Designed miniproteins, single chains, continued (4). Designs and how they scored, part 57

Each design is a single chain, and the fold is of that chain. pLDDT is the mean over its residues in the fold that is shown.

## One batch from the design tools (miniprotein)

Design m14092
Fold by ESMFold2-Fast:
Structure m14092 (fold): chain A 87 residues (1-87)
Amino acid sequence: APSPETRALRQRVLELVQRMRDVLEAELGGLDFSEEEAIAALSPAARERLEALLEELERLAREAEAAGDTELARILREEVERLRAML
């Protein structure tokens, strides 16, 4: 079973992912875009907010690695690289 530290960290990741989705939903009004199209349609202010959240996600990836959750750390790093490449 995951440790209490791993569980708390995963909860923080879920909260951060929800904040990222909230930024996209606020900007796009629930329109059905691909992820690439959604990111291309973002205002400069929304891109800055999303980049700040990606930096926070990278910090959580480092915390996951330190906690021994290497799989979560890998997934988060890959996701940050993928999303940042589209910004």
Scores: mean pLDDT 76

Design m14093
Fold by ESMFold2-Fast:
Structure m14093 (fold): chain A 61 residues (1-61)
Amino acid sequence: SEADRATREAVRHALEGDPEKAFEYARKAVELGAKDTVRQLADAFAASGREEVAEALRKGA
């Protein structure tokens, strides 16, 4: 879905160290109904020690 594509782009940009693009795509994913998915991914990244990735995703959600 378009929400899944936006979520994947948010994760990709967060992993590449682009928090502004990660925020834009996370926000788009949330507006398309994927808020819980984005938040669950942020929690998973935080649990694995990827706090910067988690923060970029949560900021958009």
Scores: mean pLDDT 85

Design m14094
Fold by ESMFold2-Fast:
Structure m14094 (fold): chain A 70 residues (1-70)
Amino acid sequence: MADEEEVKKLKEELKELAKRMIEQGKSITDILQAITDKITDFMKKTKKSVPASTVREVIKYTFELYEEAK
């Protein structure tokens, strides 16, 4: 499993990515794909898993922000 500091940094980067893509008018599908790709790249490079709770938090944040931006 990734350490707490790596997970915190990844979570912050994913939230920032989602916010930027929403501001650019990207579709929810494109945003979710970008989030998935970034998590996959992190796991490939570190060979560590990301907690499911962290993934859920980022996805919920993304949907809430996307709905507010409409």
Scores: mean pLDDT 81

Design m14095
Fold by ESMFold2-Fast:
Structure m14095 (fold): chain A 102 residues (1-102)
Amino acid sequence: MVTQTPTSITAKEGEKVTITGTASEDVNGKVEWYKQKPGQPPQLLFKDNKNVGADSRFSASGSGTKFTLTIDNVKKEDEATYYVKAYIDGIPVYGNGTTLTI
């Protein structure tokens, strides 16, 4: 099981936003973060804490059972639902999602 907190965030441009994922078991850093906008395909942002598709304002960290996605200086284009995907015992498990509104 993977839980994302908070489920929704309302922020102003320029603010720092943090989304936390918590897993029931150690994921050994095998975590992916996705950005989903209406009408667009899901975008992979981070794989195993490595930036593969995000703006430099984004960062990901964490191992064990707790992992975070942080956006410094949020912009209007960051409005989206963000999802974490973790691998628990080799099985992909998705978080509940966090919707960001600016």
Scores: mean pLDDT 83

Design m14096
Fold by ESMFold2-Fast:
Structure m14096 (fold): chain A 66 residues (1-66)
Amino acid sequence: SDEERRKRFEERAKSLSPREREVLRLYFVEGLSQREVAERLGISVSTVTRLLRRGLEKLSEQEKAE
């Protein structure tokens, strides 16, 4: 269910670095663009892209686990 999926996401998000979790939250929960996230956090767009990729890779590894 959607509720169970969300709870599982929150559990896995706890294993992310604070910066990775913050970037993922701003992008997916608050719906900000990568540029807007970069402006909000005072970092480069390239750094946002890297943090999004790494955070998603960590989350997707759990989803790909057979």
Scores: mean pLDDT 74

Design m14097
Fold by ESMFold2-Fast:
Structure m14097 (fold): chain A 113 residues (1-113)
Amino acid sequence: DPNREAIRALLREAGLEDFAENMSPEEFDLLLEHLGLLAKERNGWPEAQPVLDALIAGDVAGAVALVEAQGDPRLRDFLLSLVMQAAILAELDLGRLDRAREIAERMRELALK
């Protein structure tokens, strides 16, 4: 699944390797759902709009390819922020408050918003 591999790569880049390797199919499905919803409600700048459109369409691999092609670290940090927020919401849906808290603390360490 290209979306699962893209999400795993982003979580590893964020330093959440244990989450990336141990996520269940249910956790990935919830993360994808929340990621699409977050992208729908998000206002971006013009260069972020194609990335948001890809995420709304459920194409995380396409969103990563767009970020890599543009080479803007702010756009990369924006994508990482959305994926980590979606992961927090997925863990909360599963009643895993301690896991959600760990991801939120990692976002603070990375200075992501």
Scores: mean pLDDT 83

Design m14098
Fold by ESMFold2-Fast:
Structure m14098 (fold): chain A 60 residues (1-60)
Amino acid sequence: MTVLKLTFKSKEEAEKVAAKLRELDPSVKATVEGNVLTLESDKSIEELIGLVLRVIGDLL
């Protein structure tokens, strides 16, 4: 299991990224606490980072 923590500029940005990640891959557990997004998945760290970068590029 891979765990990745990401810090955003605001809670709103973290929630937008979390919502899009859940939409694209429901197997990814996304938790938002303030401006920090915690992702838990069975994907590799490389696959999870790639998915996050795509979402950030589309939304931010």
Scores: mean pLDDT 80

Design m14099
Fold by ESMFold2-Fast:
Structure m14099 (fold): chain A 82 residues (1-82)
Amino acid sequence: MKEEKIKKIREIVEKVKKSKDPEEIKKYIEEAAKLAIEVGVPERLAKNFLAAGLEAVERGDIERAVRYLEDLLEEAEKVAKE
């Protein structure tokens, strides 16, 4: 069910906000992108958010990585309402 997958993405966003481990955050971003594709977000769009989020983590910009995850969540919520 798309709603359950969106709930998992929301939980991932909250986990990333609380995590201090860059490798753990990267794994959460990858999982969120996969779930977004499964919900119906276009693969190219989800992969763009994934790439931007991972790049932000590599630069130590966790706040930016969270913003990309929140944008990805918004896209997943939009396709689930269709």
Scores: mean pLDDT 84

Design m14101
Fold by ESMFold2-Fast:
Structure m14101 (fold): chain A 83 residues (1-83)
Amino acid sequence: SAAREALLEERIAQILKLMGLDEADLTEQQKEQLRVSIEVALKLRLIGYEIDIELARRRGDQAALARAEAERAQVEAEIALLE
């Protein structure tokens, strides 16, 4: 739970900085919507890496396969922290 909150706070801070927003201007509902959006974005990224893995396997590209598997594992770890 502490790791989940730390990761969400980091991602929310990055989004707010990009948008030029202050966290104090957000409602609890808006903060929750940002958390859900982050989780959805990570899951979509996971699907993208699964496609990359399948394509690398079909081509026999071991370097691309290893890279995509490592990136997928990182996203899976982030999703696990958020769930």
Scores: mean pLDDT 78

Design m14102
Fold by ESMFold2-Fast:
Structure m14102 (fold): chain A 96 residues (1-96)
Amino acid sequence: MTAIQLYNEGEKLFKQGKYEEALPLYEKALKLFEEEFGPDHPLVAIAKFNLGKVLDKMGKTEEAIPLYEEALAILEKTLGPDHPLTQETRKALEEL
């Protein structure tokens, strides 16, 4: 599977509430995005954000926090602070 296919399957499982099944797909997608695009790409940030959401839904909030912070930093740098995705990531951190 490509990184995008892994990410899309993870998102589908997340929407179904299948967090334990979504987790490894997002982890693999994140690794492949980092290998292809480097650590500061928006796709890496999106994968980190969704991995953080899965962990938070599983009650692993302390593990989710650094992923949201890293995603926010990448998105602010690459898309700017006013981008809808940057604002969504910031809101997720504020609601923890």
Scores: mean pLDDT 86

Design m14103
Fold by ESMFold2-Fast:
Structure m14103 (fold): chain A 115 residues (1-115)
Amino acid sequence: SLYEEGKKLADEIFKKAKTEREAVKNAARLIGRYQAEGRLDLAKGITEALKEKFPKYKGVAALPPDASLEQVERALEAVDKTIEELKKDPSRQDEIDALEVAKAVLEGYLEALRE
């Protein structure tokens, strides 16, 4: 199934990544790409594998299935502004890490829309 294929793709990303941060961001970008392409079962498979291996990152924001280029660009700008604000407080690193994952999903979605 495409869901099982998504899980397998996530496992390959995790094997190739040098760090947990790299693994999570690369998986998140692919989630965004497949959401933009309407490949929702692949995206679900990757999301579930990510939650299983890295429970800290269980909150991946789902974009609407018909999100416009403008909506994704606005969301990305908002996330970037929030990250810059949070960087002023070193105690908020976990929140920054979560937003960097959300940013990776948005970047993957945007890349697919621009192709």
Scores: mean pLDDT 81

Design m14104
Fold by ESMFold2-Fast:
Structure m14104 (fold): chain A 64 residues (1-64)
Amino acid sequence: SAEAEAYLQKGSELAKQGKYEEALKYFRKAIELSDPRSETYIKATFGEKEVEEVLKKKGLPIPK
C-alpha cells in the first residue's frame, strides 16, 4: 500500500541520518501495514534487521 511504502521510505531516510531507534519504529509500521508477499514487506523486514544489528553493535537498547 502507499501508506506502507511511505513508512518504509521514512524509515530508510531516518536510518541514513543515524536515527536508528526512530527508523526501527517506521520499518516496523511498514511491516504491519504491508502484505507479507510484497516487496515493501521484504524491504521493511531487511531494514528492521539491519537497524537492530547496528543498535546491538553500538550497545544501544532495542525497543520491543
Scores: mean pLDDT 84

Design m14105
Fold by ESMFold2-Fast:
Order: structure tokens, then sequence, then C-alpha cells
Structure m14105 (fold): chain A 55 residues (1-55)
């Protein structure tokens, strides 16, 4: 679980550099709305949205 969080956080940071601050904020807000208080699921969903945005 901790290793998965670290891995996701690292990938989110790298992909986030390729997006504007506004885009990152919008995707994070969407993920938090879907999975409030679940850091792992919020991170996974944000990562999915970032990958889709960059595709």
Amino acid sequence: SDEELDKISKELSELGKKLSDDEVSELVAEAVEKYPYDKLKTGEYTLKLMKEKLA
C-alpha cells in the first residue's frame, strides 16, 4: 500500500509537469469528488485522467 502510494505519487508528479496548473487542479478535483478520503484511489484515478488527457 505505501509502496503503491509512492509509485503513484512519483508518476503523478512526472505527468503533472506536462500539464498546466489549471488542468492538474481540475483533474485532482474530479478524482477527490469521486473518491473522497481514499488517497490511493484518488491517486490512481488522477493518474488515469492525466494519461487520458496526454493521449
Scores: mean pLDDT 81

Design m14106
Fold by ESMFold2-Fast:
Structure m14106 (fold): chain A 65 residues (1-65)
Amino acid sequence: VTKLVAAEIRMVGLGVETGVRITVRFEDGKITVEAEGLSEEDLERLKEEAERISKLTGYEVEIVL
């Protein structure tokens, strides 16, 4: 639970840094990240953060464009 809250805060921070809208949804065992209007470079950054969050939380992270 605590790790999940930290992950959500980090993903929202990424949205502010990249200038795009990022929405994070939590379902049991899965985190869904919805982002629109990403460049190729920003998408790569989001994928790297999703991998890191998955390792830290044990949840699957899915990116939806």
Scores: mean pLDDT 66

Design m14107
Fold by ESMFold2-Fast:
Structure m14107 (fold): chain A 57 residues (1-57)
Amino acid sequence: SQALLDELYRRAREAIRRGDFDTARRYIDQLESLDTLDAHIKAAFLAMELVVAKKAS
């Protein structure tokens, strides 16, 4: 559902912002499992943010 997609996206971004990279990865994996175009696009953006945040740490 769109509500689940939006919630997973929000939770993943919050996890990235607080440096909880393992939790962020789990939410990104859950987004990918929804197997919709919107979920794949959002997961790709989060994966990029996660890589950048990890390198900045």
Scores: mean pLDDT 86

Design m14108
Fold by ESMFold2-Fast:
Structure m14108 (fold): chain A 87 residues (1-87)
Amino acid sequence: MGNRLLLEGKYDEAIKEYERGAEIAVQNGDFLGAGEIYYNLGVAYEKKGDLEKAAESYRIAADLYEQSGNTELAEEARKKADELEKK
């Protein structure tokens, strides 16, 4: 699904699929799945060159990973956001 579009360089299409998937995952209480989707959304925005939205997506992924109890994944996503926010 979204991962295939990301690999093909179709970043805008991947972003739309990830946004939809993340909304559904959150509504279902799947915070781990939502975190993974937001992490991929961050990757897609980063590849597109939208560093602000990439950082936001990684921060949301970190928060969702923390809610699911995946502290190590949360720390990794937070590092990605911090790297993109440095001037």
Scores: mean pLDDT 81

Design m14109
Fold by ESMFold2-Fast:
Structure m14109 (fold): chain A 58 residues (1-58)
Amino acid sequence: LSPVQKRVGLAELEKLLAKVPEENEEAIKLLRQAMEYVQQGKWEEARELVKKAEELLK
């Protein structure tokens, strides 16, 4: 991932995390792990975790 793509990805994940109710601890954990993967350049792993978190928020 380019530095720009990492920055944009982290900003979007921060927005998602801000929308998660405090009670949804599992979704929060998944989004935080996804942010870590984005920082490491593991975009596919991050994307899968975001999908799982979004399913928990439906």
Scores: mean pLDDT 75

Design m14110
Fold by ESMFold2-Fast:
Structure m14110 (fold): chain A 86 residues (1-86)
Amino acid sequence: DAEELLKLAEGLLKLAREETPAIEALAATLPPEAAELLLEMQRLALEGAEEAVRLAREGRVEEAKKLLEEMAKELEELGRRIEEAL
């Protein structure tokens, strides 16, 4: 339901925000190409979670679910590219 999805999306947004200092510290230790991709992953996670919260609050449950599924696939692909850049 919309309430459970909103709770999930808000939890993801909180987690992404809380991980920001660790991601910034990690990026500082990586080669420039890998650091850029890691920061892109962080931006995608934050922006996507924020949009998912917005959609869930509007009761647009199916759109929020599709967005979260798309984000998961994009984050996986970015992770693969980071491994290639190392």
Scores: mean pLDDT 85

Design m14111
Fold by ESMFold2-Fast:
Structure m14111 (fold): chain A 83 residues (1-83)
Amino acid sequence: SAREEAERLLREAEELAESEQTLENVRRAGELAIEAVRLDPSLAERAIKVLLKAMENAEDLEAVLTAIGYILRIIGLDLDHQL
């Protein structure tokens, strides 16, 4: 189901967020988190927490700003679902 696929994608993002947060890993975690939230908007809060974790472990300012960009996109998706 879409819910099961969304949960799988978010779990992959969570696993990536526990690793070293290079710019590439932050981008990969962000894309997985966005796809999960598109499939199941109820995962938005959990997806934001994943990206906050990635931001905390980010290697440089570009990785931090990239994580913030993904967080803002997820907030937009959640807001669109609520409206």
Scores: mean pLDDT 83

Design m14112
Fold by ESMFold2-Fast:
Structure m14112 (fold): chain A 57 residues (1-57)
Amino acid sequence: MKYRLSRIGAGLLSEEVPVEAGEVLSEEELKERIEKSGGDPDKSLEAMIAGGLVEEV
């Protein structure tokens, strides 16, 4: 599965991890970047999907 980052979603991850708005990441890559930014990969991904911060493509 692949996900596209919104502008807000990219901003949430950008403190410790270089990401860009509109960037398309695999589920594994997105979870790794969430974890590196200090988030919980599973819970944060679910919240980002629910909030429209990432879009499945």
Scores: mean pLDDT 76

Design m14113
Fold by ESMFold2-Fast:
Structure m14113 (fold): chain A 58 residues (1-58)
Amino acid sequence: MSAEQQAAAKQAKEMVLSDESAAEYVEELAERAEKADKELGEAIRKGLEEAKEKLKKA
């Protein structure tokens, strides 16, 4: 995974952890990103899923 993809995943995770309502927005970003760059969209989705798992455990 590139540095840009890792950064995108981290930003997605931090955004959802700061505001749970951002999860829907981040999901839409992932869908749009996948259309242009599949790996980038997958990275954003990974960040979203990690945030959801952390919120579930917290």
Scores: mean pLDDT 78

Design m14114
Fold by ESMFold2-Fast:
Structure m14114 (fold): chain A 67 residues (1-67)
Amino acid sequence: SDYEAQIKKYEEEIKKDPNNAAAYAKLAVALAKQGRLEEAFEYYLKAKNLAPDDPAVAAAGEALAAL
């Protein structure tokens, strides 16, 4: 599925750079779209802690609030 492909992509980005806040934020959205809300919330908080002012983190917060 599209979300499975996105999850794998962002997991690979995190593996290359564990401080990539945008990758954690995008992973959180993809997980939420699959109904994996607890994991989505954990990764969103990780992203926000790393880079609260990153546009990808803000976008993830809006996407999660819309669910």
Scores: mean pLDDT 87

Design m14115
Fold by ESMFold2-Fast:
Structure m14115 (fold): chain A 63 residues (1-63)
Amino acid sequence: MSEKLRESLEKAKSLAESSPVFTAHALAEIAREAQRLGDEELAKEAIEELKKLGYTELAEEVE
């Protein structure tokens, strides 16, 4: 798992309340990058955070 990518995920989660649309797109990019790096755990976590925010269609696009 990339340390910087994990930090990006935590930062995105912290902004979910104030900027949900920005957070959703950031989570989608984090999921895609994690998939490219083979970090399946981080990718799944980012996708689950997208689903929690109600962006289910976007989550399906990055699976």
Scores: mean pLDDT 78

Design m14116
Fold by ESMFold2-Fast:
Structure m14116 (fold): chain A 64 residues (1-64)
Amino acid sequence: MTLDEAMDLLVEAQNRLAEAGLPAPPIPDGGVASKESVLATLEQMLAAHPEDPRVRELLERAKA
């Protein structure tokens, strides 16, 4: 998976949380995050909102 694909998954997860009315953590400033930091952010979002299967699905796709 490329960094761009990981960033797209992060943005999709944030949009889905926003549609559900749930708070999303901020995207890191500077626009260039490592794949590992994007995955860590997705895992943190899932930990905060474990009841949302959409975030979990996106994290599983990001890890593949």
Scores: mean pLDDT 66

Design m14117
Fold by ESMFold2-Fast:
Structure m14117 (fold): chain A 66 residues (1-66)
Amino acid sequence: MDPKERALKVLKKLVEAGNLFGALVVYYVLVEGLKPEEARKKAKELLKKGITEEEVKKLVEEILKK
């Protein structure tokens, strides 16, 4: 299975479950190549800034465009 397709499937499931933190961590680890520690810090910062479910869905759609 294509790694891009696998990442997108996992991201969609996490967003639908309301796990925005998990979705952001998966995005930054698998798509941006960040270490898990760095991905968790980035996800936490975005959630503190009030990132919405719609904004997380936009990140997932950007994977499809690449």
Scores: mean pLDDT 74

Design m14118
Fold by ESMFold2-Fast:
Structure m14118 (fold): chain A 79 residues (1-79)
Amino acid sequence: APKTLTELVMELIRAKYDPEVAERVKQLRELGTLKNEYEKLKAELDKAIASGAPQSYIDELEKRIKETEEKIKEVEKKL
């Protein structure tokens, strides 16, 4: 469920007073975003292959998947 505005404000206030917590929250949010992007790209690749999309489009999706995997590894190393 989406967080209330009050919950988001309280989270931001806590992060403002603890720079270590702020940095960790930022990294966790980035990791969550990257993992969601990775799953979407994999689903799109499967659809592209199944539909006979141009090879250039398939190659671009594979490149984006690989770049997203490397970004996930970089963020995980910082956590």
Scores: mean pLDDT 78

Design m14119
Fold by ESMFold2-Fast:
Structure m14119 (fold): chain A 65 residues (1-65)
Amino acid sequence: SALEDARGALAGAELALESKSRALALTAYHGAQVALDRARAEGDEEAIRLAEEAIRLSKEAMQKA
């Protein structure tokens, strides 16, 4: 589901932040974009919010990697 995809993307972004890995940060950013597109297509407001947070965290992870 869009919600599961968004939760997965958020977890990936959090892992990327903790690991300080640029490769994981790029993967997390891509996954977050895909999750956001799906959430928007399905109109799942919770999934949209989580996917947007995943994008924010993955961008932060890229800056810190």
Scores: mean pLDDT 86

Design m14120
Fold by ESMFold2-Fast:
Structure m14120 (fold): chain A 58 residues (1-58)
Amino acid sequence: SEKEFLEELLNKALKNVDKMSEEDFESALKQFEEWKKKSSEETKKIIDEKIEEIKKKK
C-alpha cells in the first residue's frame, strides 16, 4: 500500500539521516512534504511524526 511504502521510505531516511548531506536531507524533506499534501489525514500524521524525528536526529 502507499502508506506502507511511505513508512518504509521515512524509516530508511530516519536510519540514514546522520549520513545524509545537507542537500540530500533538504531534498528528502521536500519530497515527504509533497507526499503529505497528497495523503489521507491518518497518513499525514504519520509523515509529520517521522519528519520531526528525522529533524531531531539531524
Scores: mean pLDDT 77

Design m14121
Fold by ESMFold2-Fast:
Structure m14121 (fold): chain A 69 residues (1-69)
Amino acid sequence: SLEEEKRRQAAREKARDIMKKTLGLSDEEVDELIELWEKNPDEAMEKGVRLVLKRAGKSDEEIEETLKG
């Protein structure tokens, strides 16, 4: 519906703002994540989680375990 489309667009805009502001991502990095979300949401979610965990100082091993568990 038009309502669902507007809600999705608003959520994407908010996610974009949060990614730039809180994660310190560039416009290009944010655009890449949004494009991935539209084409493959699972892959985009994994990439987002990896970024957050790396910022938190997690090792590559801990990140992989978190994504699998």
Scores: mean pLDDT 73

Design m14122
Fold by ESMFold2-Fast:
Structure m14122 (fold): chain A 90 residues (1-90)
Amino acid sequence: RIETREAVIEAPSLEDAVQKAIELGREAARRLHPDVAEVRLTERYVAPDGTVNLLLEALDAQGRPVGSVAVTVEPIAPGKYRVTVHVVAD
């Protein structure tokens, strides 16, 4: 099962936007798969243009992978960020 969502968020800094984006990714994973017990940040990469790429892994109560979440945080204007959340859950 696959879901992609895009939102514009306001935050005082890129780091605040990243933290909000991670929470959006966690909520999306829990919505798509009922067995999600943990959503763990596994990778963070900042592109030269300031776009932040995040990879999260969704795990069940036994620690088995049940899905992944790719999140991008793109600065679009001062204090404004485009967040794209892409969830793949089996």
Scores: mean pLDDT 83

Design m14123
Fold by ESMFold2-Fast:
Structure m14123 (fold): chain A 70 residues (1-70)
Amino acid sequence: MEEEVKKIVEELLKDPSVTPREALARAAIHAAKLANGDVEETARMLKVASEKIEELTGEKIEVRVPGLSE
Protein backbone atom coordinates (compact mmCIF):
# COMPACT_ATOMS: atom_id res chain seq x y z
CA MET A 1 0.00 0.00 0.00
CA GLU A 2 2.73 2.53 0.86
CA GLU A 3 4.54 1.72 -2.42
CA GLU A 4 1.30 2.35 -4.37
CA VAL A 5 0.96 5.79 -2.76
CA LYS A 6 4.61 6.64 -3.54
CA LYS A 7 4.08 5.59 -7.17
CA ILE A 8 0.96 7.77 -7.43
CA VAL A 9 2.92 10.77 -6.08
CA GLU A 10 5.75 10.15 -8.57
CA GLU A 11 3.32 9.96 -11.51
CA LEU A 12 1.44 13.10 -10.43
CA LEU A 13 4.65 15.11 -9.99
CA LYS A 14 5.83 14.22 -13.52
CA ASP A 15 3.28 16.84 -14.63
CA PRO A 16 4.91 20.24 -13.90
CA SER A 17 1.46 21.87 -13.57
CA VAL A 18 0.68 19.69 -10.53
CA THR A 19 1.68 21.39 -7.27
CA PRO A 20 2.97 19.38 -4.28
CA ARG A 21 -0.31 20.12 -2.44
CA GLU A 22 -2.38 18.87 -5.40
CA ALA A 23 -0.27 15.70 -5.52
CA LEU A 24 -0.92 15.15 -1.80
CA ALA A 25 -4.68 15.78 -2.21
CA ARG A 26 -4.95 13.27 -5.09
CA ALA A 27 -2.79 10.75 -3.21
CA ALA A 28 -5.18 11.15 -0.23
CA ILE A 29 -8.14 10.00 -2.37
CA HIS A 30 -6.18 6.93 -3.53
CA ALA A 31 -4.96 6.22 0.03
CA ALA A 32 -8.54 6.28 1.35
CA LYS A 33 -9.58 3.76 -1.33
CA LEU A 34 -6.57 1.51 -0.62
CA ALA A 35 -7.26 1.65 3.14
CA ASN A 36 -10.93 0.68 2.55
CA GLY A 37 -12.10 3.27 5.09
CA ASP A 38 -9.40 2.70 7.74
CA VAL A 39 -8.66 6.22 9.02
CA GLU A 40 -5.35 5.30 10.71
CA GLU A 41 -4.06 3.49 7.61
CA THR A 42 -5.12 6.43 5.41
CA ALA A 43 -3.30 8.87 7.72
CA ARG A 44 -0.17 6.69 7.66
CA MET A 45 -0.19 6.57 3.84
CA LEU A 46 -0.66 10.35 3.67
CA LYS A 47 2.43 10.80 5.83
CA VAL A 48 4.36 8.50 3.45
CA ALA A 49 3.08 10.53 0.47
CA SER A 50 4.14 13.79 2.16
CA GLU A 51 7.64 12.38 2.75
CA LYS A 52 7.87 11.27 -0.90
CA ILE A 53 6.80 14.75 -2.06
CA GLU A 54 9.54 16.30 0.11
CA GLU A 55 12.08 13.87 -1.40
CA LEU A 56 11.08 14.73 -4.98
CA THR A 57 10.34 18.49 -4.66
CA GLY A 58 12.11 19.66 -1.48
CA GLU A 59 8.78 21.02 -0.17
CA LYS A 60 7.64 19.88 3.28
CA ILE A 61 3.90 19.41 3.63
CA GLU A 62 2.72 18.71 7.17
CA VAL A 63 0.02 16.04 7.48
CA ARG A 64 -2.04 16.83 10.58
CA VAL A 65 -4.40 14.10 11.78
CA PRO A 66 -6.38 15.00 14.94
CA GLY A 67 -5.84 12.38 17.62
CA LEU A 68 -2.91 10.61 15.94
CA SER A 69 -0.15 12.43 17.86
CA GLU A 70 1.68 9.41 19.29
Scores: mean pLDDT 73

Design m14124
Fold by ESMFold2-Fast:
Structure m14124 (fold): chain A 62 residues (1-62)
Amino acid sequence: MIDTEVELALLEIQAAVAENAGDFESAAKYYRKGAELARQAGLNDTAEIFERKAKEMEEKAK
């Protein structure tokens, strides 16, 4: 079973790859998924970081 922190790290990598490719919509989706997973795991600080990054990507996608 993959540890939640490892899964969050993989989502952050996927988001960073999408962001570097200029795909801000996909980057936002990966950060949103990370925020949801972090909330479910009780990692509130991590969830807030992912939520902020998702919002930043959503603004860049406009």
Scores: mean pLDDT 82

Design m14125
Fold by ESMFold2-Fast:
Structure m14125 (fold): chain A 55 residues (1-55)
Amino acid sequence: SLESVQRMMRLMGEAVDRVIAARRAGASPEEVARVEEEELARLRAEVAKIEAEEA
């Protein structure tokens, strides 16, 4: 649905913002990579929830 697309776009934007915030805060490359993996895992979980809601 359009609502699911809008929710995904918002979550993706938030994930990008958190990675940028970590870099700006002076996190090491290893810490930034960890944040990227954590945000990717969170996005995968949210996609699974949206798919379950649409089933």
Scores: mean pLDDT 82

Design m14126
Fold by ESMFold2-Fast:
Structure m14126 (fold): chain A 130 residues (1-130)
Amino acid sequence: FRIREGTLEDVPAIQRLLERAGVGLSEEELRRLIENGYVFVALDGDEIVGVGILQPVSPTEVGLVALVVDPRYRGQGIGRALLDALLAAARAAGATRLTMVVDPSAAAFYRRAGFKLEQVGNLYHATLDL
């Protein structure tokens, strides 16, 4: 697979992948995030098989909007490679912290990636200092 920054031409393919994963994000919001360099895609040949999306929440903090890998391509390190690309982009943009809310089922992945997890109700608040 190959990781690259998303482009406006990727919008339809990204939206299909997000919709299959149950992630709601408007075309307008996705275009803004692409224009700000916060979207990365994973490709197998010319097919988009994964997407990672950040959103700025403050001048020094970014939130993870989505980290989605096509189920057929899971277990190949694509999610980690997308996360690494997002972390590099966040650092380059001057962010000092990345945050997200994750289901318990994803907790082990983010813990292995170095995130600090704190339970909030039935979810985890995940934080990584950049």
Scores: mean pLDDT 81

Design m14127
Fold by ESMFold2-Fast:
Structure m14127 (fold): chain A 67 residues (1-67)
Amino acid sequence: GVSSTASIAEYEAAIEKDPNNAQAWLNLGSRLMAEERYDEAIEYYQKALELDPNNEEAKLNLESVKL
């Protein structure tokens, strides 16, 4: 389908091309959080932090999803 925003599939394709892209992992987590898939969002936020441990946005999003 046509979408005006990046889909999960587009973020997955970006990760396949560059698996060290912490921002793509973070964006996947945020999208899953919006879909109320909190366990999967936690996994992707943790992956973003593994790639960029100083990423404050990933830390804040991981803390937020625990609420």
Scores: mean pLDDT 75

Design m14128
Fold by ESMFold2-Fast:
Structure m14128 (fold): chain A 82 residues (1-82)
Amino acid sequence: SAQEAIEKLKEAIEYAKKGDFDKARESVLEAIRLLSELPDKKTALKVSALGFNAIVELDMGNVEGAIRDLEAALKLVEESLK
């Protein structure tokens, strides 16, 4: 569900803040997977772009950029439910 994807994005942000980049990456990929199964394909595509960019940023050591992109992704999912 979209709520499960929201939870995974929140988990990814918290893991990134704690420096657990492996778990952050896993949570991002699970959020993308969950959203890909939902009918709102436009939101799924936008979140996938932000999520993959966040993974690249974590790999580059840009934790601040990764968190910013994940927070943007979270906001998109939450706004899609209004």
Scores: mean pLDDT 87

